# Designed miniproteins, single chains, continued (5), part 53

Each design is a single chain, and the fold is of that chain. pLDDT is the mean over its residues in the fold that is shown.

## One batch from the design tools (miniprotein)

Design m17824
Fold by ESMFold2-Fast:
Structure m17824 (fold): chain A 86 residues (1-86)
Amino acid sequence: METIINFRKEPTEELLEKLEEYIKKEATPEQLKLIEEALKNLVKNPDLAREKVNKLRDWVLSGKLKPEIFYAISLILEYKIEQAKK
């Protein structure tokens, strides 16, 4: 239990898999496409990823996307950003 890296990677990997399954189960195909585009561009094209995330946020505000799905996406985004910094 002395390896902080293993502790962080194990919960992050398991959490990412569960969050991804939750999103795939609850989101519509249209929402899934936008989510996937945001996640794929997060490290490579952060500005483009931000635009996609802003559109997802607009969908939450308009009632088109459940807040719980957006929260799951936000957790995935946070973990991917932290992994990219290391």
Scores: mean pLDDT 71

Design m17825
Fold by ESMFold2-Fast:
Structure m17825 (fold): chain A 107 residues (1-107)
Amino acid sequence: APPPKIVVSSHPKLAALSDTVRPGPALAALLRSVGETRETMTVAEVLAYLIQEAARQGLFDETANPGLVHVAGTPLGEILGVDSFHVSDVLGLVERILRSAERVPTP
């Protein structure tokens, strides 16, 4: 595939941050464990909860790669299907959230 254009603010996948989703069973269980009781929420809200949980567990690389999160062997890693991710990879995180949740039409 040709490399994607680097203009992040105009990328179509960033529009998905406003999409309403129903988390799949594993993601819903993680969200409930951090106090989120809603059945549906925006992708941006899911992303915020995942980053908050990674910070709570101390999964951030604080020295060698600032912003890199090590999730191998954690429930977060299983849900996202990765061993690590960078917090600046918003597009990759959005795509993984959409694989772990059902899109719901905004009312």
Scores: mean pLDDT 72

Design m17826
Fold by ESMFold2-Fast:
Structure m17826 (fold): chain A 60 residues (1-60)
Amino acid sequence: PLERLSPEEREGVLAGVRAGLELGMSERQIGQMIETHGASLARKAGASGLELARAALAAL
């Protein structure tokens, strides 16, 4: 899903996921954060917030 985002949008998602990990958030909690606050990025990626969180975690 990350490949459907621009380089700037991908870095934004990765930065948000890094911040979530530093706060001790689970994969599910990070996915919910993306759905709530980054819904446009999830739609552009053609993915759920959880799928986008999983892809970002795998890229870190």
Scores: mean pLDDT 81

Design m17827
Fold by ESMFold2-Fast:
Structure m17827 (fold): chain A 56 residues (1-56)
Amino acid sequence: SAAIEAAIALARGMLGAGERGKAADATYGLPAEEVQRANEILERGKRLLAEVERLL
């Protein structure tokens, strides 16, 4: 369904943003708040994918 496809696209975007944040922290060092945001986005993306998998 279009809703499931949109949810997968959103989850992939969240995972990508979180991974980029963690890579930037490893390379340059980021403030703790930026690291926390990257971890929160990554966690939300993982949870969204798990929710979609339960619906399939």
Scores: mean pLDDT 83

Design m17828
Fold by ESMFold2-Fast:
Structure m17828 (fold): chain A 95 residues (1-95)
Amino acid sequence: MEELKLASEIGPELAERIRKGELTPEEVRELGRELGLSEVIIEALYIQAKVEVKAVEIEKKKLYGEEALKKLEEEAKKLQPEVEKLQAEIDKMLE
């Protein structure tokens, strides 16, 4: 019971460090060993750390997707003046 309480208290701190990129799942295992936790609890924390790393990576990819769309819209806006300039030159050559 006490080991589970320790893991529950450390869990949020480890999650924040993982989100900041300051801690890897392997480092979580090392911390668990230093704390003298049982191998089962260390593995549970390690799996949780892996899930959190994956969740952060998915969130980054989602934000990157939206940023990619915004960049595409910005490029389309930059191409608009060039297209208008080309149309004006064609019209000028035809008249």
Scores: mean pLDDT 67

Design m17829
Fold by ESMFold2-Fast:
Structure m17829 (fold): chain A 70 residues (1-70)
Amino acid sequence: MDEEIEQFVKRVKYMYEKKLISVDDIEKAIESMEEDLEENKSKGLLTEEEIEEEERVIEALRAVLEEAKK
């Protein structure tokens, strides 16, 4: 996993553990990121590397969401 992605996931987990965000907040964040990624792809604003990086962040957040739902 990319180091920046790991730090982001760590921050999201920390916020969830401290009750600063909810499961719904994580779900909304994932949906928002997916929508932004699709929009930016359609506009040609992202490189292939940037697309792959965003996809990895979304996958990492989905893993956090799975843990949070248990």
Scores: mean pLDDT 77

Design m17830
Fold by ESMFold2-Fast:
Structure m17830 (fold): chain A 87 residues (1-87)
Amino acid sequence: SLRQQADQLVQDTLRQVDDIVRNSTSVDQGLSQLQRLQRDSNRRFRDLGRQADARGDQDGVLYVSQRQQDVTGYIIRQSDQMRRNPP
């Protein structure tokens, strides 16, 4: 289902965020990778939202949007944490 795909995309993206944070050797490197990951995840959530809209699933559109916001919030929090506690 689209909701399962959105949930999987959240889990996969958060795992990638954690990997970037753990393996970054500098703040600039980590932030650059997180910014690229944010752009890539935004594109994927947008594609899922379009699929929900094409099916007339407005609840699905909202669900995908909320999952995208969850990912964005996590990336912002991890970016702030990395700036406060550089590797």
Scores: mean pLDDT 90

Design m17831
Fold by ESMFold2-Fast:
Structure m17831 (fold): chain A 82 residues (1-82)
Amino acid sequence: SHAEMVERARLLKEYLDKAIEYIEKDESIPEEIKKEMIEVYEEIKAFAEEVIANPDSVSLEEFEAFLEEKERRLRELAEKAR
């Protein structure tokens, strides 16, 4: 439902702000990887803001596909940071 999608987007924004702060303070993560992770988080945040502002502009399928792709990218970056 659109209401569920908007709630997920709102929670995602709250999570991303915390995640960005955490990554910025983590001196163990290589700077190149840190930059790429923050860029992906900012992309997800911008998308979440658009979903909240215009929920009818995005289908549930498009929302899920976007998150799946970005989560895959973050997983790849996390592996490189090890």
Scores: mean pLDDT 83

Design m17832
Fold by ESMFold2-Fast:
Structure m17832 (fold): chain A 68 residues (1-68)
Amino acid sequence: SHEEVLARLEELVAEVRAAGAPAGVLTFVEWMAREAKRAAETLSPEEAERILDNVRAAVAELLASAAA
């Protein structure tokens, strides 16, 4: 659902913050989450779920890159 997508985006940001990610990474993740929320509000629930999956994949890649 749309509410579940928004909640999971907020959870993702909180997890990145709790993990102590570098300030630049956290800022970029917060920006991605904000844009994803805005896009999700104008799109179908199915497209919103796809946006969430794409954001999660991008965040995972950023964190892996930062850890290397």
Scores: mean pLDDT 80

Design m17833
Fold by ESMFold2-Fast:
Parts: sequence; C-alpha cells; structure tokens
Structure m17833 (fold): chain A 81 residues (1-81)
Amino acid sequence: MLSEEEIEAIVNMLEHAYYLAQQGKLELAREVVAQLFSRYSEAEVREAVERFLAMHPDMSEEGKAALREALERALELHREL
C-alpha cells in the first residue's frame, strides 16, 4: 500500500511532467513519465491520485481537473512506449 510520502511524490512527478509537456518539452516529460512508471504500476499511480484528492477535499475544481488531466497525459505518454 502506498505511503502518504509516495502519494505526494507521484503527484509531484505527474504535475512536473504535465508542466514540461505544456512548455513543449515533450522529451523531458517522457523521461519523467518513464521514471515514474519504472517504479510504480498504472494502478498504483491511479490510486495515488484518488487518495491525494481524498486527502484534499477542499481543493479547487480547477486544481482537481488539472491533476486528473496530468494523470491522463502521463498514461497516454506511458502507453506510447
């Protein structure tokens, strides 16, 4: 089972990859995604996002949408490998 520290690390990596992709730095975004999925399964990464959102119920709707978008983009990049 993922620790709170692992959940925070996964979410930070997802947000970092998303930020790099938005800046057009797709190769760097792919490196971050590859590093993430070398350590965690797709199921564990999805669990981390859902548990993070559950721990932050008063997060803005924009913030929740951005994190879910970051997750989907990371999964798309991972499936291209």
Scores: mean pLDDT 85

Design m17834
Fold by ESMFold2-Fast:
Structure m17834 (fold): chain A 100 residues (1-100)
Amino acid sequence: SSMLEKLVELAREISELMKKANFPEEVIEKFENAVLSALTALTDPRSSRATQLAALDAAKATIEEVKKIAEEELENGEEISKKIDELLALLDQIAAQIRA
């Protein structure tokens, strides 16, 4: 899926931006694990539609927590938070496609 390719690319870009901005390792790991969990559910042929949607919702919640940390606790996190907004919008588009 081109959307899954874009998800992987955008997540990689966000991780590299967080590393360059010296975000805490645990925050980066939390973000990367949320993305990996969503990708695992989306690519497992045994995952039901309900399981995929639940995984996307869980990933979105965790990614929104990381965005809040970037905005409230870390200087210059605004650029990273904008990229996270792009990722959240893409996850919503993937969820909409699954629901259709």
Scores: mean pLDDT 85

Design m17835
Fold by ESMFold2-Fast:
Structure m17835 (fold): chain A 101 residues (1-101)
Amino acid sequence: SAEREKIAAILEESIKLQGKIMKILDKQNASKDIIVKATATSLRLIGMLVSVKYDPTTTTEQVVKEMDLVIDDVEEIAKETNSEEIKKLAEQMRKLREEIR
């Protein structure tokens, strides 16, 4: 459906933003615990994209809830690393999530 295609596109853009976060963390020599958290958020976004594309039972409400949890985790990573760049990427991801509805 057009709605599922829109959600998939939003998740694909969110995955690109998460990729930028991973590059920033690598450049900053972020701690192992931060890298583990960031990797887990990347895998969650990929898992949601796969579910949206291939699982017809996946609801918009489930995607919204999961994206909100991912964005909360990214915002926490920004605080823990004191990174204005990651904070701005989290804000961009939240704007993308708001486009789902």
Scores: mean pLDDT 89

Design m17836
Fold by ESMFold2-Fast:
Structure m17836 (fold): chain A 78 residues (1-78)
Amino acid sequence: LVDEALQRFEDLLAQRATEAGLGKYVPAVLAVLREDATASSAEIARAAGISQSAATTLKRIYDEVGDEVGAWYAAARA
C-alpha cells in the first residue's frame, strides 16, 4: 500500500509535469523538495536553476499530487 502510494505519486507527478511542458525539470525540483518540502517557489527556482514561473507551477503540481495520493492512501487504509 505504501509502495502503491509512492508509485502513484511518481506517475502522477511525471504525467502532470510533462503535460505542463516542465517534465525535464522534475528531477531538479524533486531534489530541492526532498531536502526541504517547505521551500518557496523562489527558493526552488534559485536552487534548481529554473524560472520562478516554472518553479511555481511544479510546486503546485507537487502539492496537488501529494494531496491526491495522500487522500487515496488514507481512504485505502480506512
Scores: mean pLDDT 79

Design m17837
Fold by ESMFold2-Fast:
Structure m17837 (fold): chain A 56 residues (1-56)
Amino acid sequence: VQSFNSMPPQTLGRQISRMSRRNPQQARRVGSQVVRHGSPTNQRHVYRSYSQSTSS
């Protein structure tokens, strides 16, 4: 959990995008953990990715 808070937002966002393509359920779990325990910057990136994502 704390490792997500220390992770750079850009790297985390890209990793979630990659994960979403292969394992959507795991991407949702990681995103949920970042939203609950991550930094505000990481939360914003996760929300944006899910809200505007059209699986492209």
Scores: mean pLDDT 60

Design m17838
Fold by ESMFold2-Fast:
Parts: sequence; structure tokens; C-alpha cells
Structure m17838 (fold): chain A 81 residues (1-81)
Amino acid sequence: MEEEREEKEKKEKLEKLKRELEELEEQIEEIEKEIAELEEKIKAGIDVKSNEHKLVVLLSAKGILEAAKAFLEEQIRKLEE
């Protein structure tokens, strides 16, 4: 009967991690859209200095989120094995 509890806890952890991964993927997609918009503005010569600063900040944020995504994917993989 202990096995049913462990299996349920494993399922609940997997569902939670998969939800967190989905939310993280949405955040990355939003940042990628902002990056694309800033790159277009920079190419057009619009507020280049300000937009370049914002681009660096967003690229850094994206890097952190991508690292978090890789970590969550590893946790999911370990739980599915």
C-alpha cells in the first residue's frame, strides 16, 4: 500500500514540474518576442542606445530562464526513469 502513495507523489511531482516547464516556456517565448521587437527598433535606428541596453538585459534574463528550463527538464527525466 506504501507503493501506491509513492507512485501518487511521483505523479504529483511530475505534473507540477511539467506545469512549471510550460510556464517557463511561455516566459521564454514572451522574452523572445520582446528581443525581436527591440532588434527591429535598433535596425530602424529608433532609440538605439536605450534599446541596446534593454536587449542586453533581456538576453541575460533569457539565459537564466533557459538554464532553469534545462534544470526542470533534467528533473522530469530523472522522475520518469
Scores: mean pLDDT 82

Design m17839
Fold by ESMFold2-Fast:
Structure m17839 (fold): chain A 75 residues (1-75)
Amino acid sequence: SSSKEQEILKEIADLIKQGKLTGSSISYAIDQLEKLGASEDKIKELRDLAIEGIRAIDNNDQKEIDEIIDKILKL
């Protein structure tokens, strides 16, 4: 992944950590990754993980939040 892709992934991970991730944040991140030429597989994985992140935040599931952050940062 490029340094720009890593910055976007880190921003999403930080929003999850803060409990501030929204659908608008996800859409913005995906748009930026598409513009950088990220693969369809990476974009799908990020979307799926980010949606799981919103669910984990809503459930106050700290273990799931930490696991999702780790997976996003490894994309």
Scores: mean pLDDT 87

Design m17840
Fold by ESMFold2-Fast:
Structure m17840 (fold): chain A 72 residues (1-72)
Amino acid sequence: ATEKAAEAGIKVAKEALSKGDWNGYDAGLGTARAAYEGGPLSGAFVWRLAAESGDPNAKEGGEKAAQAAEDA
């Protein structure tokens, strides 16, 4: 995974979320997730960022990802 690619995906996701563009939001999160793939908290990191943006769906996803990380 590369930090620069993850940052680019996160930026796209945050901008899309602020505009109500859920397709762009999902695409940006997918890019960030792929960039962090292979890391122990790659999924949790992406969901946590989305949750910080106020997305209630991201909060639930983040909690599930955090639980999975604790169980590992």
Scores: mean pLDDT 60

Design m17841
Fold by ESMFold2-Fast:
Structure m17841 (fold): chain A 64 residues (1-64)
Amino acid sequence: SAAEALAAAVRGAEAFNAGDYDAAVRHFQRAVEAAPSNEDLRRELARALEAAGRLEEAQKVRAA
């Protein structure tokens, strides 16, 4: 749902700003699951994956 996606995205952004990129990835994955058509959330997930050093996963997310 949109509310679940927003809540997860907020937690993802907080984790990213704290430098906890693995936590940011988990939260943004939940956000994308809740709103799979939202390209902005997919972009944020890819950014978090890149920051975590998970470059192949980030490329796959960007290509979807």
Scores: mean pLDDT 87

Design m17842
Fold by ESMFold2-Fast:
Structure m17842 (fold): chain A 73 residues (1-73)
Amino acid sequence: SRLDELLERIKNAKTKQELVDVVVELLELQGVAVSDADRAEIEAAISAEDDLQALKDGLIRQVEALRRHLEAA
């Protein structure tokens, strides 16, 4: 349910900032506490990629991989 929500948010994202919000939530689902400093680092990493579609494709693959690992547990 939550992973499916994140997948839809990635697919519908029109800006890199929307992808930052998704990455933060994805990390929190994995038990990572995201600080303001961590968020700034995520923003910098996402800003380094100039292709929004490549970022989306990479994040979709990561969410699908996480789903497979959670289903296997």
Scores: mean pLDDT 80

Design m17843
Fold by ESMFold2-Fast:
Structure m17843 (fold): chain A 92 residues (1-92)
Amino acid sequence: SELEEEIRRLEELERTARRLKEAVAAGDLEAVKRELGRAAALLGESPSDEELEAGAQEMIADPEAALAGLDAQIAALERKREELERKLEEER
């Protein structure tokens, strides 16, 4: 099912965003960079290593803003997943 595949992808993005929050809170540049790379891959993007490092440095430089942004993104992903889960149940 195309809906089941999209739901799984959103679940992976939610997990990645939560790991990214933990990495930002810990100030772990390598972990932030790794989780940004995973998120990009799930979104079909191919950023350079330099772009990932710059992004990770920006998030660590302003962790309060980064964490607030990630909370908003997680909430948006959860709403989208719940919408798709409702559609899947309607098709069953």
Scores: mean pLDDT 85

Design m17844
Fold by ESMFold2-Fast:
Structure m17844 (fold): chain A 100 residues (1-100)
Amino acid sequence: STGNPAMEALDLLGQGKYDKAFEVIREAIRNGRLDQALYVMDLIIKYGDDELKGRASVLRGEAYDRMGDYDTATQYYQLSIRVGDAETQARARANLARLA
């Protein structure tokens, strides 16, 4: 217990508390803890199931979009569309439409 958002999110993921884990990741992004948020999203994209990969990919895309890295954002939105559920795909498609 170090008050680290990355460790908190990983612990919640290990418990199957996915919605709470993604709340922690979004809060880390809002608070400028982008390094910790990206670290957790990278682990989810590499090792998670398709639902988790889709959810992490749209959030990672949104983080790069906010930084002005539209090429990287587009890649993660496309991944989210490929593997995500219907809600996640709709969010990623809406984000891609804004970049076109």
Scores: mean pLDDT 86

Design m17845
Fold by ESMFold2-Fast:
Structure m17845 (fold): chain A 66 residues (1-66)
Amino acid sequence: SQEEMQKKSDEVSAKSGEAVEKALAESAADPSKAKQMAEEIRKVNQEASKQQKELAEEYRKKVREE
Protein backbone atom coordinates (compact mmCIF):
# COMPACT_ATOMS: atom_id res chain seq x y z
CA SER A 1 0.00 0.00 0.00
CA GLN A 2 1.00 3.66 -0.26
CA GLU A 3 1.25 3.86 3.53
CA GLU A 4 3.67 0.91 3.61
CA MET A 5 5.85 2.50 0.91
CA GLN A 6 5.81 5.82 2.78
CA LYS A 7 6.86 4.04 5.99
CA LYS A 8 9.75 2.33 4.18
CA SER A 9 10.78 5.65 2.62
CA ASP A 10 10.70 7.31 6.06
CA GLU A 11 12.82 4.48 7.53
CA VAL A 12 15.45 4.90 4.78
CA SER A 13 15.57 8.67 5.47
CA ALA A 14 15.82 8.14 9.24
CA LYS A 15 18.62 5.56 8.96
CA SER A 16 20.67 7.63 6.50
CA GLY A 17 20.17 10.73 8.67
CA GLU A 18 21.41 8.91 11.78
CA ALA A 19 24.43 7.55 9.89
CA VAL A 20 25.33 11.03 8.61
CA GLU A 21 24.99 12.57 12.10
CA LYS A 22 27.18 9.81 13.57
CA ALA A 23 29.86 10.38 10.90
CA LEU A 24 29.77 14.15 11.49
CA ALA A 25 30.11 13.64 15.26
CA GLU A 26 33.03 11.24 14.75
CA SER A 27 34.87 13.66 12.44
CA ALA A 28 34.27 16.47 14.97
CA ALA A 29 35.73 14.31 17.77
CA ASP A 30 38.71 13.22 15.61
CA PRO A 31 39.54 15.62 12.73
CA SER A 32 42.07 13.11 11.31
CA LYS A 33 39.05 11.02 10.26
CA ALA A 34 37.36 13.93 8.42
CA LYS A 35 38.17 12.60 4.91
CA GLN A 36 37.11 9.05 5.83
CA MET A 37 33.84 10.28 7.34
CA ALA A 38 33.14 12.54 4.33
CA GLU A 39 33.46 9.49 2.06
CA GLU A 40 31.17 7.49 4.38
CA ILE A 41 28.55 10.28 4.24
CA ARG A 42 28.75 10.29 0.43
CA LYS A 43 28.22 6.50 0.29
CA VAL A 44 25.30 6.66 2.76
CA ASN A 45 23.60 9.41 0.72
CA GLN A 46 24.19 7.52 -2.55
CA GLU A 47 22.74 4.29 -1.10
CA ALA A 48 19.72 6.13 0.38
CA SER A 49 19.03 7.77 -3.00
CA LYS A 50 19.20 4.36 -4.72
CA GLN A 51 16.83 2.78 -2.17
CA GLN A 52 14.34 5.66 -2.53
CA LYS A 53 14.34 5.25 -6.34
CA GLU A 54 13.84 1.48 -6.02
CA LEU A 55 10.89 1.99 -3.63
CA ALA A 56 9.28 4.51 -6.00
CA GLU A 57 9.70 2.12 -8.97
CA GLU A 58 8.30 -0.84 -6.99
CA TYR A 59 5.25 1.21 -5.98
CA ARG A 60 4.73 2.40 -9.58
CA LYS A 61 4.79 -1.20 -10.88
CA LYS A 62 2.27 -2.39 -8.27
CA VAL A 63 -0.12 0.49 -9.05
CA ARG A 64 0.07 -0.27 -12.80
CA GLU A 65 -0.80 -3.95 -12.13
CA GLU A 66 -3.98 -2.99 -10.29
Scores: mean pLDDT 80

Design m17846
Fold by ESMFold2-Fast:
Structure m17846 (fold): chain A 92 residues (1-92)
Amino acid sequence: SLAELANRGISLLKEALKDVPELIEKITVPLHFALLYDLSIKPVLELLKKNMDKIDKEKFIEGLRVLAEYARKLGKTTVAEQLEEFIKEIEK
């Protein structure tokens, strides 16, 4: 279900960010509104990029892939494209 996909994506992100819990709200709240209204998440992605050394990269990429799929299924093209491009950048 879409709800299961959303819950899996958020759960993976929270696990990836376990060592930087102060970032969880700064990321999840803007992402929630971006998924509702198809808003740009570039500021959120820049914040995550600056903290990559503190993030579980494998879990993070998995969580981002799940959320990109969720965004695609909801027709949130802006969010989906920005997540997909960010995944390509961090997998290098």
Scores: mean pLDDT 85

Design m17847
Fold by ESMFold2-Fast:
Structure m17847 (fold): chain A 78 residues (1-78)
Amino acid sequence: SPLEEQKELFREMYKKLYPDAPEKSDSEVFKEVQKENNKIIAELEKKLGRPPTWEELREAWEKRYGKEFTDRVFIPKK
């Protein structure tokens, strides 16, 4: 399901951010991932002087986490 896919993606992101961290609940993992995403958005807003576009946010994630992971999170619009 989309929710299970989202949970798995958040777990992968959490492991990339904190490879040596102990296991956490789905809720805590989600909070840590959201905190990181908010930091990336804030950094882009500071750089651009405006809210980032979907594409600019995707490019920032690609630089940090790699293309394969980013393509799974940011499904291209047809």
Scores: mean pLDDT 72

Design m17848
Fold by ESMFold2-Fast:
Structure m17848 (fold): chain A 84 residues (1-84)
Amino acid sequence: MAQEIVKRLEEEVKRKVEEAKKTLGEEAAKKLEESFPKALQLIDDRSVELGKELPSLEEAFREAERIGLGVIEDEYKKLKEEAE
């Protein structure tokens, strides 16, 4: 499950980075790549709390994936707004 989350986040950041290179430029793409380790850090920080609050490990992993994807999406949105 943890490996699946990391793979999902890696695939998402790769797609967003490719879009950013085409629309926002290389510098924006680099900043977006930095969102991946930030997403992993947030998941690690939240994983202990989620394990206590959620009744199942599966639910905790699903919530962690959602949180990580949100970090990547928020950074992409911010970079798009800065380019507008």
Scores: mean pLDDT 73

Design m17849
Fold by ESMFold2-Fast:
Structure m17849 (fold): chain A 68 residues (1-68)
Amino acid sequence: SELEEKLEKAMNEEDSEKSGNILGEALGKYFSLDEAQEIVEEGVKVAEEKGEKEGRKYLGKKALEKAS
């Protein structure tokens, strides 16, 4: 799916700004505001514990899980 392709691209992107832009676009297009907020909050918690790159990967993973 287009959503899965975008999320996988974002999770494999080394540039944090570019990755964040792809994630934000996918969340805005395929999720409600409430769903997007929950996914972002989960990613932020992981980023606080393990760093921004791990937070972005976790955010992408949670978005994929919620899409199913």
Scores: mean pLDDT 81

Design m17850
Fold by ESMFold2-Fast:
Structure m17850 (fold): chain A 74 residues (1-74)
Amino acid sequence: MEMKMTPEQKELIHQYYLEGLKQAEEKFKELKAQGKEPSEEELLAVELIQMTIEDVPVEEQLAWLKEKQEELAK
């Protein structure tokens, strides 16, 4: 099976996700300094980015997201 992305393109996308995680960590640090906690939605977004960086299958990511969204809707 041929992949649409080259190894170089995958590394570039990986770097963008790592930058997104750093931005989220800084935001969480700022919220903590203000005596606030990250929202469940922000925590879900960070976990999805981390799963993508760890090459978790997209089907597993979608199943996990659906379960978490159902839990939050209750």
Scores: mean pLDDT 72

Design m17851
Fold by ESMFold2-Fast:
Structure m17851 (fold): chain A 80 residues (1-80)
Amino acid sequence: AEEVIERIRRRTAELAATLPPEHARGLENAMSMVIDLIKQGKLEEAAEGLRQAAREFRALGLDDAAAGLEELAREVERAA
């Protein structure tokens, strides 16, 4: 669990650096909730949260950020 959380934090920081400040803050807040779900052992809910965030970012035209979130969702599912 700890290793997955560290990867999520690192990738979130990388993605946030490519986004406008408003979207970067939204991403960081969403990822804090995902990390809390992982700490609770709710990996399926965490993966679903990542997919939902990816869909929202895709709707905004932020396809690269959405793809990054979809990759993280797959990693969380593999850890479950």
Scores: mean pLDDT 79

Design m17852
Fold by ESMFold2-Fast:
Order: structure tokens, then sequence, then C-alpha cells
Structure m17852 (fold): chain A 99 residues (1-99)
């Protein structure tokens, strides 16, 4: 597990740098797919790969790369209701304003 977590941490750092550089969503998705395939080939667990995918989605939200509609769709996939999504969007807007 230790070596797998190191690989995931390195992948997360790479994705954060891509997010900071304002790369297009198409390029970010292509790089994510390449990273996931490499991690799968190295035997990284599905659970750790899901954690990386979740971190990527949070990064998209944090850097303002998703519209409110896309954020709503993502939270609905996670089982959130509309009231929870509205509260989450308000918290995100407050966090962005505090930067």
Amino acid sequence: MEKERKLVNEAMKKLNELLKNNESLEKLEEELEKIIEELKKKGVSEELIKQLETAYKIGLIRYGLLSDDEIRALFREQGYDDAQIDAALAELAAARAAE
C-alpha cells in the first residue's frame, strides 16, 4: 500500500499542476486517462484510483473549470439532493470570495 500511495500522490501533484496552468478540459481528461492507465498497469488498487478521480473533480471545482450545472450533475452522481447541492455551491462561492 505505501508504494501505491506514493504513486497516487505523485499523480495528484501532476494533476494539480495541470489545473493551475489553465489547460483545457479536453487535455486534463486526456492526462487523467493516461495517469489512470499507468496506475492500473503498476497494480494500484481501484479504491486508490477512485480517490484520485475524486481529488481531480474537487480540483476542477476549486479552479472554476466546471459550470454550476456541471457541479450539480457531479453532486447528483454522488447522491446529493438539490438542497445539499445549493448549500455546497454557496460554500464554494464563499470560499472563492475569501481567496
Scores: mean pLDDT 74

Design m17853
Fold by ESMFold2-Fast:
Structure m17853 (fold): chain A 88 residues (1-88)
Amino acid sequence: SEEEKKKEAEKIRKLVEEFLEALREMAEKENIPVERVHELKNLLSEVLSMLKTLEEIEKVVKEALEALKKGPEEFEKLLKEKIKELKE
């Protein structure tokens, strides 16, 4: 239903907000350049734009959050692998 899709989208928005906070904290801790932070953010946006369902988007954002906690390299690797899998 439309209502269920809106609730799912709102949940995803909150997860993305949590991701941005985690990325900010990691960037400060690891002294990551702003340019690199932008690159990582764009990689996530690219993956999310290729997904067809809100459920898939929620799953990927959660996986991205967990990978980010392990480091920027693990996060980048995960997203690049997903881009390859999603390309036709």
Scores: mean pLDDT 80

Design m17854
Fold by ESMFold2-Fast:
Structure m17854 (fold): chain A 78 residues (1-78)
Amino acid sequence: MSREEKNKLLEEGIARLRAELPAVLAYLSTLPPEERRELLARLVEHLEGLIKKLKEENAPQHLIDEVEAIRAELEARR
């Protein structure tokens, strides 16, 4: 894959995550507090791992910023 193809797939993936976020948050609000905290912690950890990889691969800063924004929204719900 070219860098341009990778960046395009990443942009599409981030846009999809952003679009699905309200549904994920709605689902989390239906869970018992302990299960909600555990799932939120796992989601935040996965996003932190993605941010680290994006930085290592010198991904565009605006894509890193988008993932960090999604992580911060999930962290705020803990």
Scores: mean pLDDT 81

Design m17855
Fold by ESMFold2-Fast:
Structure m17855 (fold): chain A 63 residues (1-63)
Amino acid sequence: MTLEQAKEALIQLARDLLKTDSVEEAIEMVERAVKALVSAGLITPEQGEEVLKAVREEIERLS
């Protein structure tokens, strides 16, 4: 999985979660998804941090 694919997927997940869930719940779900991707070896821990940053920025823009 590329970093850009991970960013796109998790930003979309956050957007979908924000339709029904709180910002806090959306962030927690995305953090769990990032940890799962890192544990599976699909992205590095450093890439996971970049994905979380991108998701937080998108949530702030939408809120």
Scores: mean pLDDT 81

Design m17856
Fold by ESMFold2-Fast:
Structure m17856 (fold): chain A 120 residues (1-120)
Amino acid sequence: EKEKKIEELEKKAKDYETKAQNYRGKAHSLLDEALALARKEVPENQELIDLITMARNLLDAGNYQGARDLAREAAKLAKPLSPEIAKVFEEAAGHFETADNYQKLRDKYKEEAEKLKKEL
């Protein structure tokens, strides 16, 4: 009975992990688009390129909150230079927030499953 509940919680955790990875993939695509646009429109702006690189590194580390904050900072810097680049960063920040929310749900259900396993 507890075994069935553990299986259900592990399945929920796996589903939320898959959803987080899907939004991570969408955010990666947007950061690649932002990098291409920055190199085309403002190639001399090393600060913007560095922010994109740092956001990608945080995303790869699973730090979606940090990636979101950097993407929003990059959007502010990009807005007076290119509204198009700023829009891409705002969309990426939204996807980072969604990925973070799904990752927190994954962690919650993993923790609940581990607690039940200790009761077996």
Scores: mean pLDDT 82

Design m17857
Fold by ESMFold2-Fast:
Structure m17857 (fold): chain A 59 residues (1-59)
Amino acid sequence: AKLTQDQANKIAEAVMKELHYDQETSNNIVNGIENALASNGDLSQVHPKQVKEIALKFL
């Protein structure tokens, strides 16, 4: 499954605000989540675990 633009935006904003990542890092994290969802639908490969927890709130 692919992230909607709204889900991608919410995850990026949450990662920036909660984990204090910059815009570039947040965009890379969203791309990683999209790749994980496209490959196997499993977020277990998303690191660090705090990013996975944030993503799961919006999926």
Scores: mean pLDDT 75

Design m17858
Fold by ESMFold2-Fast:
Structure m17858 (fold): chain A 105 residues (1-105)
Amino acid sequence: MVELVEKAIERAEEVAGEVELTEEQKAEAAEARAAALRMAAQVEKGRKAIEEALAANPEDKEVQEKAKEFEDFIEAVERMAEWLANASDAQVIAFLEALAELLRK
C-alpha cells in the first residue's frame, strides 16, 4: 500500500509546476487534500483499536496479520496526506490519476 502511494507521488512529481488547470480541477485538488487530512485523523483512531485487538488476542495469527495490513494502510494514508499538503494543484491532479491507474483491478 505505501509502495503504491510512493509510485503515485513519483509520477506526480514528473509534472512541471506550471500547468493551466480548470477551476473544477483546482476544486478537485482542494477536496483531495481535505479528504486525505480527514482520513489521516480517522486512521489514527484505528491504531488504538488495533493495539487493543493485539493485546486481547496475542496468539491469534489472523489478528496479527490484519493488524499488520491496517498499520500499512495507516502509514500509506499519513504519507499521502503529508505529501498532498505540500504539492501543487497540478501535482495533486497528476497524483489522483496515477493512483487510479495503479489501483486498477
Scores: mean pLDDT 77

